# Ledger of designs, part 3: designed miniproteins, single chains, continued (4)

Each design is a single chain, and the fold is of that chain. pLDDT is the mean over its residues in the fold that is shown.

## One batch from the design tools (miniprotein)

Design m12071
Fold by ESMFold2-Fast:
Structure m12071 (fold): chain A 100 residues (1-100)
Amino acid sequence: MPSRAERREAFIERLEELARRLRAGEITVEEAIAGVRELAAEARAAGDELTARALERVAAEIERAAADPSLSEEQVRRRAALLLEETAGMLRIRLAVEKR
């Protein structure tokens, strides 16, 4: 079966793909939130609580941005993509530390 590191790498790659598709306008902010929550559920089921919590947190942050009436749809999309990219980067740093 895949190692914990290999599973985390797969979650990171899927998160980076969501960010790319969101920046390209291929998916909506709502679809990105749904995708992140699906990844969080998969990570939790796999026993990766750290990844699951990070994904749940970024989904909540994107929802708060989407609920902000001062932000345009484009501003929400850009902020959401940045939040996804920053979360993926943080998970990659944690993965590198765990590999020792």
Scores: mean pLDDT 83

Design m12072
Fold by ESMFold2-Fast:
Structure m12072 (fold): chain A 74 residues (1-74)
Amino acid sequence: SKEKKLEEFEKQVEEIKAQIEASTDPEEIAALVQEVVDMTQEMVDELADDPELVARVNALHDEVIAVAQAKLAA
């Protein structure tokens, strides 16, 4: 189901977010951000008919970008 795909996406994004927060390597952080961007694009395409689910996917993406930006600005 689309809901199950979103649940799996949320779990993967949380794991990547934790990796970004733990990393001190800008190249690793950039690679992890790119992975989330690619996953987000795929999920948005799959969930295009469900605007509430798309909004959740985009919110999770934005949280990861914010964490990465804060990490790189320190």
Scores: mean pLDDT 85

Design m12073
Fold by ESMFold2-Fast:
Structure m12073 (fold): chain A 82 residues (1-82)
Amino acid sequence: MKEEEELFELAREAGLSPTDLAKIWLLSRITNISPVEAIERLALRRAKDDPELARKYAEVLRQFGDNEGAEKIEKALEEVEK
C-alpha cells in the first residue's frame, strides 16, 4: 500500500539499515500486523539494549504521523534512561 511505501522510505531516510527494514517487513508479514505495529514492537524490544535505534524508530513513526506509537516508544526510553 502507498502508506507502507512511505513508511519504509522514511525509515531509510532516518538511517535504518536494510537489515532493520527487512526485520520490520518480516515481523509484519509473519505475525500479520501492520508495519507501524512491527516498528513499535521492535523499538520496545530494543529500547533497553539499543536506545539509539529505538529513537530512530520513534522519529520514523512521528514523521509518518503515528504520534501515539512514537510517544509509547519515547516513554519506554525514559524508563530505561532513569
Scores: mean pLDDT 78

Design m12074
Fold by ESMFold2-Fast:
Structure m12074 (fold): chain A 61 residues (1-61)
Amino acid sequence: SKEDNRVAMARGAGDALTEMTRVTSGDASATEQARRQAERMVQQAEEDARRAKEQALRDKL
C-alpha cells in the first residue's frame, strides 16, 4: 500500500544515512547516533501509516 511504501522508503533512507555516516566519519559514536536516528525515522513512518489507516476506517463509519 501507499503507507507500506512510505515505511519502506524511510527504512532505505535510514540505512543510507547510517552507511554514509560510517564511511565518512569513521566514528563509531556518530554511526551509532545515525543508526538510532534511522530507527526513529522508521518508527515515525510506521506510526504515521497506522494513523492514516485508522482515519480511513473512521471515514467509513
Scores: mean pLDDT 78

Design m12075
Fold by ESMFold2-Fast:
Structure m12075 (fold): chain A 67 residues (1-67)
Amino acid sequence: MLSEEEIEAGERGGRVGEEAAVRAMALQGVSADEAATLGRQAGIDALVAEGFSRERAEAALEAASKL
């Protein structure tokens, strides 16, 4: 099970993803579905840069979405 620190990291990743999605839509006219995909990838990449494995980064983002 994910720790509270991992859930908090997932929340930060989710915020990074949301900001990336909003920026993509504003700058490139990307669809909402495409922006959501780009946002999720940006969030995962941010957590991987913090030292998380991709598997743990994905799990953290998914767990944070349940809060």
Scores: mean pLDDT 74

Design m12076
Fold by ESMFold2-Fast:
Structure m12076 (fold): chain A 96 residues (1-96)
Amino acid sequence: SEAAELDQLIAALRAIRETLRRAPGDRAVVESAIGTLEALAASSRDPEVREILEEGVREARRYLAQGKVEEAAEILIEAIERAIEELERRRAELLA
């Protein structure tokens, strides 16, 4: 079930990334993505994935405070991509 849990988390992160890519200038979409990523980080058993997502959320909030919505979306997409890469690495190790 650990492989299934990793697959579900990767799928969730990919869905958030796709939503951000479709509407990077939508503040409500970016704020919703931040909330979802904070929840995923808090529930993560992987400290590296948690740190990647928490750092991405922190930086994205900084850009949102400046009114830079698209830059906040880009930061979240980069954090999601790094988290997916780490999760795929762990999944490969688990299934090897």
Scores: mean pLDDT 88

Design m12077
Fold by ESMFold2-Fast:
Structure m12077 (fold): chain A 65 residues (1-65)
Amino acid sequence: ELEEKRRRAERFQERLKNISEDLYPELTKKIEELKKRSVGKTEEQLRAELDKIYNEIIEKDKKKK
């Protein structure tokens, strides 16, 4: 299950290579905010939050089209 979660995150990263460049600053900012909020969270929670960020950016790209 954890391996499946990692593979899904890898697929999100691959799709991010094809998103609009105007979304990159937002993606970077959200990742930096996650790093600041990472204190006290488990590795599983951090991975879930990161996956959520990637999914949100991909969803925005789809809605833009």
Scores: mean pLDDT 69

Design m12078
Fold by ESMFold2-Fast:
Structure m12078 (fold): chain A 86 residues (1-86)
Amino acid sequence: SATEEARRRIEAFVEELKRAQEALAAGTATEEEKALIERGRELLARLLAMYRAGRPLEEIARVLAEAFGVPVSAAKALLTEAINEE
């Protein structure tokens, strides 16, 4: 499904961020890995700021969908699932 493909893409990105952070801690991070960490940080900060400001879930889902190249409906489903589970 589109939701499962979106989940897979987000999980792959999180795994890449983890590897990049491990490389940064080891002093072996490439410029590409450092850029990946910064993009992840900026995306998370933006999503958290929108959530704390009480922005509609649809708007937050649109930002996430654009970042990962997935449908807004899939991003919204994943965000709803995450918020309900905590």
Scores: mean pLDDT 84

Design m12079
Fold by ESMFold2-Fast:
Structure m12079 (fold): chain A 79 residues (1-79)
Amino acid sequence: SKSEELKKEFRKKMEELLALADDPSTSLAELQEALREFLGFLQKILQELVEAGDEETAKELVEEAEKVLAKVQARIAAL
C-alpha cells in the first residue's frame, strides 16, 4: 500500500540520518543540513499519510521521529 511504501522510505531516511549522527567524521554543518532535509521529508510524508486517511500511522511516525530528533539534537549540542 501507499502507507507501507511511505513507512519504508521514512525508515530508510531515518537510518541514514542516524548513521550520519553516529559517524565521528560528520561535521556540525553536515549534520544540521541533513536534519533540515529530514524534517522537510517528514513533513511531506506526514501530509501524504493524513491525506490518505492514515492518521494512526502518521502519529506513529511522529513519535518515532521525535525520538530520532532528540538523539540528533543531543549530538549536535555535543559537537
Scores: mean pLDDT 83

Design m12080
Fold by ESMFold2-Fast:
Structure m12080 (fold): chain A 71 residues (1-71)
Amino acid sequence: MKVSEEELDREVKVALAIIYAVNLGLAATESERDKAIEQAREFAEKLGLTPDEIELAVKAAERGIERNLAR
C-alpha cells in the first residue's frame, strides 16, 4: 500500500478535524450551536484542509448537535 508522508499528514488532519467537530457538536447546548459549527469550520481551515474536507467537519459537528439535542 502506498502511504506517502503528505497523504498520511492529510489523513491525520482530516481525522482530527472530524473528531474535534463531533465532540464539539455532542457537547454543544442549543445556544452554542452556531459557535460549535464556527469552531469546527475554523479548526479545519487552520489545518489547511480543502473546502470539501472542511464541509465534512462542519457536517460532523451538525450531526453531533442533532444527536445531542434529540435527547
Scores: mean pLDDT 78

Design m12081
Fold by ESMFold2-Fast:
Structure m12081 (fold): chain A 67 residues (1-67)
Amino acid sequence: MRTSMKNALLLTAKDNGGYMTVEQMVAALERAGASQEVIDAVRNLALSKGKKTFSGEEAMELLDEVI
């Protein structure tokens, strides 16, 4: 599960020129089978950063803080 979530975030970044929005990040985690608890925690953490877009590396760092 953890590896599948990270792969989904990396693929989402690649498909969007190296960056993703919070909504694209949430959609990637949902497709990877992440629990609602993980999705909500990642979304809240991402929104707290005050940024509109995240790199694949930044998105993986947010996930690592939650799981």
Scores: mean pLDDT 81

Design m12082
Fold by ESMFold2-Fast:
Structure m12082 (fold): chain A 65 residues (1-65)
Amino acid sequence: MSFAEIGKEAFEILMEAARYSTGEQTLQVAREYSKAVDAIYAGDKKKAEEYLERGRKILEEGKKK
């Protein structure tokens, strides 16, 4: 996955959190998004992918009934 793809997926996860998650969970996803972007600019692909995955897990938790 390219840095551009990681950034795009992280942004899409943030947008989905805003639609389906609580405000607190959306803020948590926003923090992971910010960290992923910082990792991309630092050239740390593994950290960028790790923060992307954390955001995705928060989103999935927000969808649980």
Scores: mean pLDDT 79

Design m12083
Fold by ESMFold2-Fast:
Structure m12083 (fold): chain A 95 residues (1-95)
Amino acid sequence: MEEKKFKERYEKLLKEAEEFLRKLAEKAGLSEEDTEELLEFVREMFEEIAEASKKGSEEALKKAQELLEKYKELLLEKGVPEELLEEIFKEAFAD
């Protein structure tokens, strides 16, 4: 991918992830503080995956998997139901 197309796709995915998280937080009854902490984590996650992608697709995939597991744990810790997380992750990865 050209750098410009990668940046546009990255920004679009990040915005979609942020909007999705805000809706999830509202549905799960999360506090504004917990929602902000999760948004910060999502931004850091995207930045780390982008950095790893510069080293190769395998490194990017490994980093994405590691960070997604940490994100899932953080969501559970904040009180998002496991059933809701399973449904969301299944839908997000089912093309």
Scores: mean pLDDT 73

Design m12084
Fold by ESMFold2-Fast:
Structure m12084 (fold): chain A 57 residues (1-57)
Amino acid sequence: MKKPATEVELKIGDKVEYKGKEGTVVGLGNFMGRNLVTIQFDDGTYTFPLEDVKLIL
């Protein structure tokens, strides 16, 4: 089951999807009141807004 990250608590090591790409959460943070997720994909590590990410369950 896939859910928007804003509806679930993410933790480091969780499998997530961003726009059809699957990756692993390696960091969580907040910047200027916005929740951010750092995700490791096969081609690199990128940071996205939490609301753009879905948890893979």
Scores: mean pLDDT 75

Design m12085
Fold by ESMFold2-Fast:
Structure m12085 (fold): chain A 60 residues (1-60)
Amino acid sequence: SLEEMMRKVVEITKARGKDVISEEDLEEAAKELGVEKSTVRRFFLGVKVSDLEALLEGLE
């Protein structure tokens, strides 16, 4: 689901001490979730962790 993709991307990016999502973070998230990297890149590349955290609060 989109929610699970968002959560995984945030977790990986925060674990690396970053505030902006990079292609490396997206590649790891896509591999763990079994989804296409292109899908994750379209939604999340260059997005701030704080923006995704706000969206995740809206999905709860």
Scores: mean pLDDT 78

Design m12086
Fold by ESMFold2-Fast:
Structure m12086 (fold): chain A 95 residues (1-95)
Amino acid sequence: SMEEVREEAKELLRQMEEAIKKYKEAVEKGDKKKEAIYLTVLTVEVSALYLLAKITGDETMKELAELAKEALEAVKKKDWKKAEEILKKMRELVE
């Protein structure tokens, strides 16, 4: 059901927010190993949102996946302000 899809998307978003937080902490501490781990986790979570969009054919899920990719790009550039603005938009889509 679309309700189950929405709950899965909400959980993926929570996991992305935690991965971004952990990635930022790793960057601030100079922990290159943890930086690589959390960037990989975030990349997998973005891919999961794209798969969810493809399986459902839902336009909202597609928009969520596209925003997740933009958040990943902001994180790679260490643009924390832009990443948080995108996460806020993602939260609004799944509420």
Scores: mean pLDDT 89

Design m12087
Fold by ESMFold2-Fast:
Structure m12087 (fold): chain A 80 residues (1-80)
Amino acid sequence: SAVAELLALLAEEIARRLPAHLAEPLVAAIRAADEAALQAHLDSLSEEERRLVLEALGAAQRAVAERHPELVAAAAEELN
């Protein structure tokens, strides 16, 4: 599905932007589409680590949207 492909691309972009201990739980949660696991990981982080993670998530989302705008549109249609 477009959602699964988008999540895989986001996971790859996250893995490139963060140290492994911050990236690995995020990648696992994103690939599993597990919002509860993602939120639990964010809640376990310090304020500094949370800021780094949120900055990396934003950068990854922008990178994927810029390279794959049709995929982002298709994924949005699948979710709505």
Scores: mean pLDDT 82

Design m12088
Fold by ESMFold2-Fast:
Structure m12088 (fold): chain A 81 residues (1-81)
Amino acid sequence: SKEEQLAFLRSIPRITLAAFSYKLLKEQGRSDSELIRISLLFGVSPKDIIEAAEKMTDEEWEKFLEELKKHGINPKSLLVY
């Protein structure tokens, strides 16, 4: 349900959500224009977002995408939470 999806997303640290959102947009060539927006949306500094995204392993990224899929969440919806 939408309620269960929102509860799951709210359980994730804001820095982690910001880093995943940035990585998704980076794959689309949009990261530079969107970085300030992500920073404002999640309340995390641009520097901390970049550092967190760079520290994220491929395994952590794939595990998170599978967890979103398990909860029926489209990864692109991260920007609305």
Scores: mean pLDDT 75

Design m12089
Fold by ESMFold2-Fast:
Structure m12089 (fold): chain A 86 residues (1-86)
Amino acid sequence: MEELRRFGEELGVPEDVIEGLLELLRAGVPKEEVFEMARAIAKLQELQAKPSLSEEEKKEAEENHKIVTRLPAERAAALEAAEAAA
């Protein structure tokens, strides 16, 4: 828990966002996925602050957006699959 808070602070992630990530960790989301999401959120905020993006920065934004959306999408897909299997 403390590791994620310090990591998020170093990246400039807002404290309320960090608390949301801590809730995911407490709910059983793997630590690696939560840390990856924190880094992706910070990177997207950094890139979104720029008036224009290079091709490399645009690719980074796409990759980090996929990371931020991946976990909820995978969890939703897993829930759908579990319901279909039941």
Scores: mean pLDDT 70

Design m12090
Fold by ESMFold2-Fast:
Structure m12090 (fold): chain A 64 residues (1-64)
Amino acid sequence: MVEELAELATDESLPLEVRAEAIRQLGKIGDPSAREPALRGLGLIVQRDPELAAKVLKEVSKLV
């Protein structure tokens, strides 16, 4: 589960909304192993859409 969401969150060929949703799902898991993929995915999104990245970070920071 975490591995699949990590793959989606970091796949630059996927739409940004799909990647953002994967990061939100990683944040909901509450598992320490989900933290690094979520942060990596956010770093990739910030390069393309900083506003979306900021919104996702704010959402995830309440869950982790």
Scores: mean pLDDT 75

Design m12091
Fold by ESMFold2-Fast:
Structure m12091 (fold): chain A 94 residues (1-94)
Amino acid sequence: SLDELKKIAKEFIKKVNEALEKYREQIESDPELRKAYEKLQEVMKKLETLIENDASEEEIRKTIVEALGLVRYLAEKLDNDELIDIFVEVSKKL
């Protein structure tokens, strides 16, 4: 369960970063999008640290849920179907 959750978290971080890289210029040009993106990067960095430190399943799940909220927000603002798909798939696994 913890090992599966760590696998989900690692794949989530990778897929989100890959999906958002295509939108970097658009994100940087919009102060609201830039703020949300910076917060998402901060939360994902926290998630990486929790995984490295063998944190509790509760803390890892809570941090993934926080990141998912930001992913959904960015997906809606960017009209990004790839981010919506990531949100839906990861939410089903939690």
Scores: mean pLDDT 87

Design m12092
Fold by ESMFold2-Fast:
Structure m12092 (fold): chain A 62 residues (1-62)
Amino acid sequence: SAADQALAEAAGEYLARQIAELLGLEPKVTARVEGDTIVIEVEVGGIRAVYRVTLEQARRAL
C-alpha cells in the first residue's frame, strides 16, 4: 500500500541518516516493500548491503 511504501521510505531515510552521521559519507538508499517485509538496499563508499525489517518492526521503531 502507499502507507507501507511511505513507511519503507522513512525507514530507508532513517538508516541513511545514521550511516551519513557515523561515516561522514552520503549513502545511496533504495527502500521497497516485499510482502510484510521492508527491503532496504544501501550503497556507501563502494560497499553494497541489503537490510530486511518487517513492516511491524518499522512501525514500532519510527
Scores: mean pLDDT 80

Design m12093
Fold by ESMFold2-Fast:
Structure m12093 (fold): chain A 109 residues (1-109)
Amino acid sequence: SELAVEAGREGERKGREGARRAREAGTPEKGREAAAEGGRGAGLGGMLAHLSGDEEAKEAASRGSRAAAEAAKAATDAGGDSIGASLGAGGAIRGIGEGIDEALALHKA
C-alpha cells in the first residue's frame, strides 16, 4: 500500500508538472509534449493506485487526473490554432491511455 500511495502521488505530481510546462511552453509542440507526459504519468500512477484498492492512493490519483486535464487545456490554449488545440488535447488523452496500459502490464508482471 505504501508503494500504491507513492504511485498515486507521483501521478498527481506528473500531471501538475505537465500542466505547468504546457502553460510555460514556448511553442505549441512543446506544450503538447508536456501535456502528453503529464497525462502518461497521471494515468500510470492513477491505475497503479486503483489496482491497490487503497483509498488514499486513489484520492491522490484523482488529483493527478484533474491536473492532467488542466495540462490538456493549457496545451489546447497554447496550440495557436484549431489543429494545434486538437493535437494538444489528443496527446494528453493518448498519454493517459499509455500510462494506464503500462500500469496494467506492471500489475500482471
Scores: mean pLDDT 70

Design m12094
Fold by ESMFold2-Fast:
Structure m12094 (fold): chain A 94 residues (1-94)
Amino acid sequence: SISASLTVEKKADGTLTATLRVTVPASVQSVVSILKINGETYSTLHTGDSLEHTTVYTKKLANDSASVSGTVFAVDKEGVLLATVEAPKIEIKA
């Protein structure tokens, strides 16, 4: 099975850190992790035989609100899409 979890930490100085953790079965050879923070997209490609992948993105916020979402695409060794998984969206308000 494939799982994705999203965690968000916001500091008093307005710095937001988003962490997307993904667990995949051995049939997955590549993972594309996409983090969106207030509509801005950060993508990371993970390759290899690891069953766990972590993407961390840190951003200074222009205001006290943030909308954070995480989407994961898992592909096999042939480049075939096996799954698309969305982590639950996180909303931070002032």
Scores: mean pLDDT 82

Design m12095
Fold by ESMFold2-Fast:
Structure m12095 (fold): chain A 79 residues (1-79)
Amino acid sequence: EDAALAAVRELVEAGIADLPAEARALAREILDAAAEGTSEGHERAHELGAELAARDPAAFARFREAVAAAQREVAAALA
């Protein structure tokens, strides 16, 4: 759902606002690629995720936690 995807994006960006600008830029690209809902977008998101994990493992862990928390929050709001 468009509203759910937008809410997840906003929550994730808020959750990682303290991360370095380069890590935040990669996280935003991952979210944008995943939001395309295509096989190519999914592959791009995976590649960008691997790049973030290689460059900044702590930022990648924080990003994954933020995504999981955002998805849980949005799912709870829809229930």
Scores: mean pLDDT 82

Design m12096
Fold by ESMFold2-Fast:
Formats: sequence, C-alpha cells, structure tokens
Structure m12096 (fold): chain A 75 residues (1-75)
Amino acid sequence: DEIERLLQEIQSLLEQQQQNQTFADNMKKKVDEAAAAGDAERVRGIAELARNSPQLKDVGDYAEAKADAIEAAKA
C-alpha cells in the first residue's frame, strides 16, 4: 500500500534527521503533494503520524486542515 510505504519512510526520516525544522518542512511538502493529488487518505495518515509527536503539532494541524478541505470539496 502506498500509504504504508510513505509512513515507513517518514518514520525512518524521523529517526535519522537532526534538524527538526527541515523534517517538519519536508512533511508539509509531502502533505501539499498528496493534497494536490486529492488524496485525503494519505494526508490523514501524515496527520496521525504528526499527532504522535508533540514537536510536530503544527504539521498535524496543517495536514488535518488540508484533509478537511479535500473532503469538503468532494461533498
């Protein structure tokens, strides 16, 4: 599953990266790419991962807002 691979990649990056800001920016970029594709499920997956880390709360909030906007547009 594409979502499974993306989540595993993000988890690996979290373990290896030193710069929290660079990591957060990369996650927001992945959110923007998924949102541009209309993939609300992928965006929600990123939001859930971010919510498990207090340092990534803004990324989680950003992703949830994007997912809600995609779903509202489909409704």
Scores: mean pLDDT 76

Design m12097
Fold by ESMFold2-Fast:
Structure m12097 (fold): chain A 82 residues (1-82)
Amino acid sequence: MSLRQQGDQSLSNLQQQTQQTIQNGRRMGLSPQDILQRVNTLLSSTRSSMSDLAISQNDYDTRGSFGQQSDDLQGQYIQQLS
């Protein structure tokens, strides 16, 4: 799979995991801040892994694209939880 396809799949997986984390957190009575903390941990870990992979392959275009998409996704979740 190309690095871009791998990034797209990782973002899709993050969306599913994040939505499940939000639903489970709300069901468990966690505060929005606690849910957001868990979401941010997931996003940061995936972003770092993808960034490192892109750097090792000298694919700075994919690194930038993934970073932007990840940041946009994080912003959407912050808005959803606020």
Scores: mean pLDDT 69

Design m12098
Fold by ESMFold2-Fast:
Structure m12098 (fold): chain A 88 residues (1-88)
Amino acid sequence: MEEEQRKVAEEHIEQAEEKLKAKDWLGAGRHYFAAGNAYTYLGEYEKAIEHFRKAAKAFRQAGDEEGARAAEAGIKSVETLKKLKEEK
């Protein structure tokens, strides 16, 4: 459940780092984006934002404007969730 989602996020980060070493920026962006989603599900919003930022950077280096835009939308969504949590 939460432990499995955390493991999934960690596995995606490892894959993204491997892709960066290979200069596969598109692959790195996809894996960082998946890690951002997993941390969002876990409520770990700071880690989610960190990995969506890494995804956006990788997508831009790959020339994937749509991917970069999706990652930036992810950041905005997580910022909104953080604000809602701060109201309690």
Scores: mean pLDDT 85

Design m12099
Fold by ESMFold2-Fast:
Structure m12099 (fold): chain A 91 residues (1-91)
Amino acid sequence: EPRVTVTLYKDGKVVAETKPAATLEMNLLALAVAFVVGEKVGADRIEVRITGPEAKSEELAEYAIKAAEDRGFKVEKVERKGGEITIYLAR
């Protein structure tokens, strides 16, 4: 199953980091919650790391980008390397 870690940054400091969930659906929920928390704590940067099967990882990446943009974050960079997708987001 895919795994997602979301790291929230404010003023160059890590203010929160999520733990990977067990299923695709739980990771989608975790992403949604992480972005709500990020907005509420005033995070200025977010890093999303996704690992797992390509199709599920791409679905999580698409969801993460859309959910983050809905919260006022912009995609700075998307890296795909060795079965891992890393998305860099900023306000």
Scores: mean pLDDT 82

Design m12100
Fold by ESMFold2-Fast:
Structure m12100 (fold): chain A 91 residues (1-91)
Amino acid sequence: MEDEIIEEARKFLREEVGLTDEQVDRLIEKMKENYTIEEMKKELEDARWVYERLKQAKTDEEIVQLLRELAKRPRSLLTGAVLQKYIDELA
């Protein structure tokens, strides 16, 4: 189960979000150091939810609302990485 969650996280971050292998490896390492398997599952589900909302956002207001929601969530490694990648693509 742990290997399955790690593989799903790698696939999501690499193939859907488009992070580099080095960035993905760093995030997975931090997750292993700081999170339980259940916390990793929650992080992955939250990151997928954020990613889908960012892709569906059609207005600056929707993006700002999502950023406000993310600012209320402490210790979000995967959702933070997804958000940073999205911002980098806009630049």
Scores: mean pLDDT 75

Design m12101
Fold by ESMFold2-Fast:
Structure m12101 (fold): chain A 116 residues (1-116)
Amino acid sequence: MEESLKQLEKLLEQAKKALEEARELVKKVKTDKSLSLEEKKKLLLEAEILVGVAQVAAAVVIVVATKEAEKYKESDPEYAEKFKEMVKKAQEILKEGDKLLKEIEKLREEIAKEEE
């Protein structure tokens, strides 16, 4: 029981870390005027991959934590509530990832215009 909770907590923390790393790469593309267009493209690709990793991990947390919450809702409501909170946090990661992907797409369009 505690092992499943700890594994999901670890996966959620890994997802959050990947999303934060992606956000820092996007920020660097926006703020670092010394970067070449090729370097900006590489950083945006790395950011997109990190968002993908975060969203896959968050999706796994949603599926597993939802099942665990249903399993324990009657026998251990406090334990079930911890899984529901994980689902909520994982849903926030998916939403923030979608926003970051839209920002990456916009930056790629701006780079493409600079190459014309």
Scores: mean pLDDT 87

Design m12102
Fold by ESMFold2-Fast:
Structure m12102 (fold): chain A 100 residues (1-100)
Amino acid sequence: SLSELVARFNEALDKVVKDEKLRKAIPLVLTLIRSGAFEPSKKIIDELIKIFEEVAKLDPDNPLPYYFLSLLYEYRGETEKAEEYRQKAIELRPDDQLLR
C-alpha cells in the first residue's frame, strides 16, 4: 500500500538524515518544489539528490525515492538521468499512473 511505502521511506530517511529539523523539512521542500512554488538552489538540489540516492540504497524496492530523484535531476537539467529514475519508479509501481 502507499501508506507502507511512505512509512518505509520515512524510516530510511531517518537513518540517512540525522538532523531532525532537516528530516522534517524535506517532505515540505519536496512538495513546494513539485508544485513549482519553490525554485531550489543548486546546493539544495545536490544535497537532496545525495540523500535520496542513499535512501534508495537502503530500500531499493521503494518507488518513492526514485520519483523524487527524477524530479530533482529534471531541475538540474539532467533529462536522461531524470528519465532513468522515472522509469525505475514506474517499473516498481506500474499501476500508479497518477504520480507524475
Scores: mean pLDDT 78

Design m12103
Fold by ESMFold2-Fast:
Structure m12103 (fold): chain A 100 residues (1-100)
Amino acid sequence: SEVRKSLEERLREEVERTIEREGLSEEQKELLYEAQEALLKGAPLEEIRELMQRLAERKIPVTGLLAFQLLMLTLLGKIPSLREEHERLHKALGYPLPAP
């Protein structure tokens, strides 16, 4: 997919921009690259969550990476399934859905 290739390129650009902007240490860069590879590989959601937590603990800004994670999960079809389950729960409880 051309969209997927563009998204992968943007993820790599965001990682390099973060390294340059924040002046990250070698240890921080290693962890950030590990998270990048996990996202690109489509690693299990739990593995990605653990990596994002480790990034946060090391004071590495994750906002850009979280945005790309959301986009990758959407492309992998995981977000639509999660949205459907959320809608199902709201319907069962008898109240209107909030805007997504």
Scores: mean pLDDT 64

Design m12104
Fold by ESMFold2-Fast:
Structure m12104 (fold): chain A 87 residues (1-87)
Amino acid sequence: MFGQMADALKASGADEKLVELYYEAARLRRQANELVDKSQETQDPELSREAAKLYDEAARLAEEAGDNFTADFLRDEAVQLKAMSEK
């Protein structure tokens, strides 16, 4: 979704900085998703904590891009992962 949104913004002539923020948020979210998958396979709470940090970083970049909806979604994902890592 982030990559598609970044592509759409670029096609619409949006600010280059805004496009870069979305691509970076997409990269961090992809890394977080990979860590979540690995955490589920290994049952390692450390990987869930690392994924939560990446979701928080992606949320910050989305908020800087003005996408508060996506930022809130990513923060909710981070909260859920932190809760799971405490079990």
Scores: mean pLDDT 75

Design m12105
Fold by ESMFold2-Fast:
Structure m12105 (fold): chain A 57 residues (1-57)
Amino acid sequence: MIVIEAEDVKEAVEKLKKELEEKGYKVLAAGSTEESGFIVVEGPDGEIIRIEIIKKK
């Protein structure tokens, strides 16, 4: 599990989602609120990675 902090959680989720898709990862699930977000991706070899994004306060 990876955890990152961002000033704008929704923007960070959208940017990371696009970046991961460009790198060949399949986005399985993603969601965000103003204070927290997550992305679940599958790599080309079937590896599942969960990334959590939290708002920096």
Scores: mean pLDDT 80

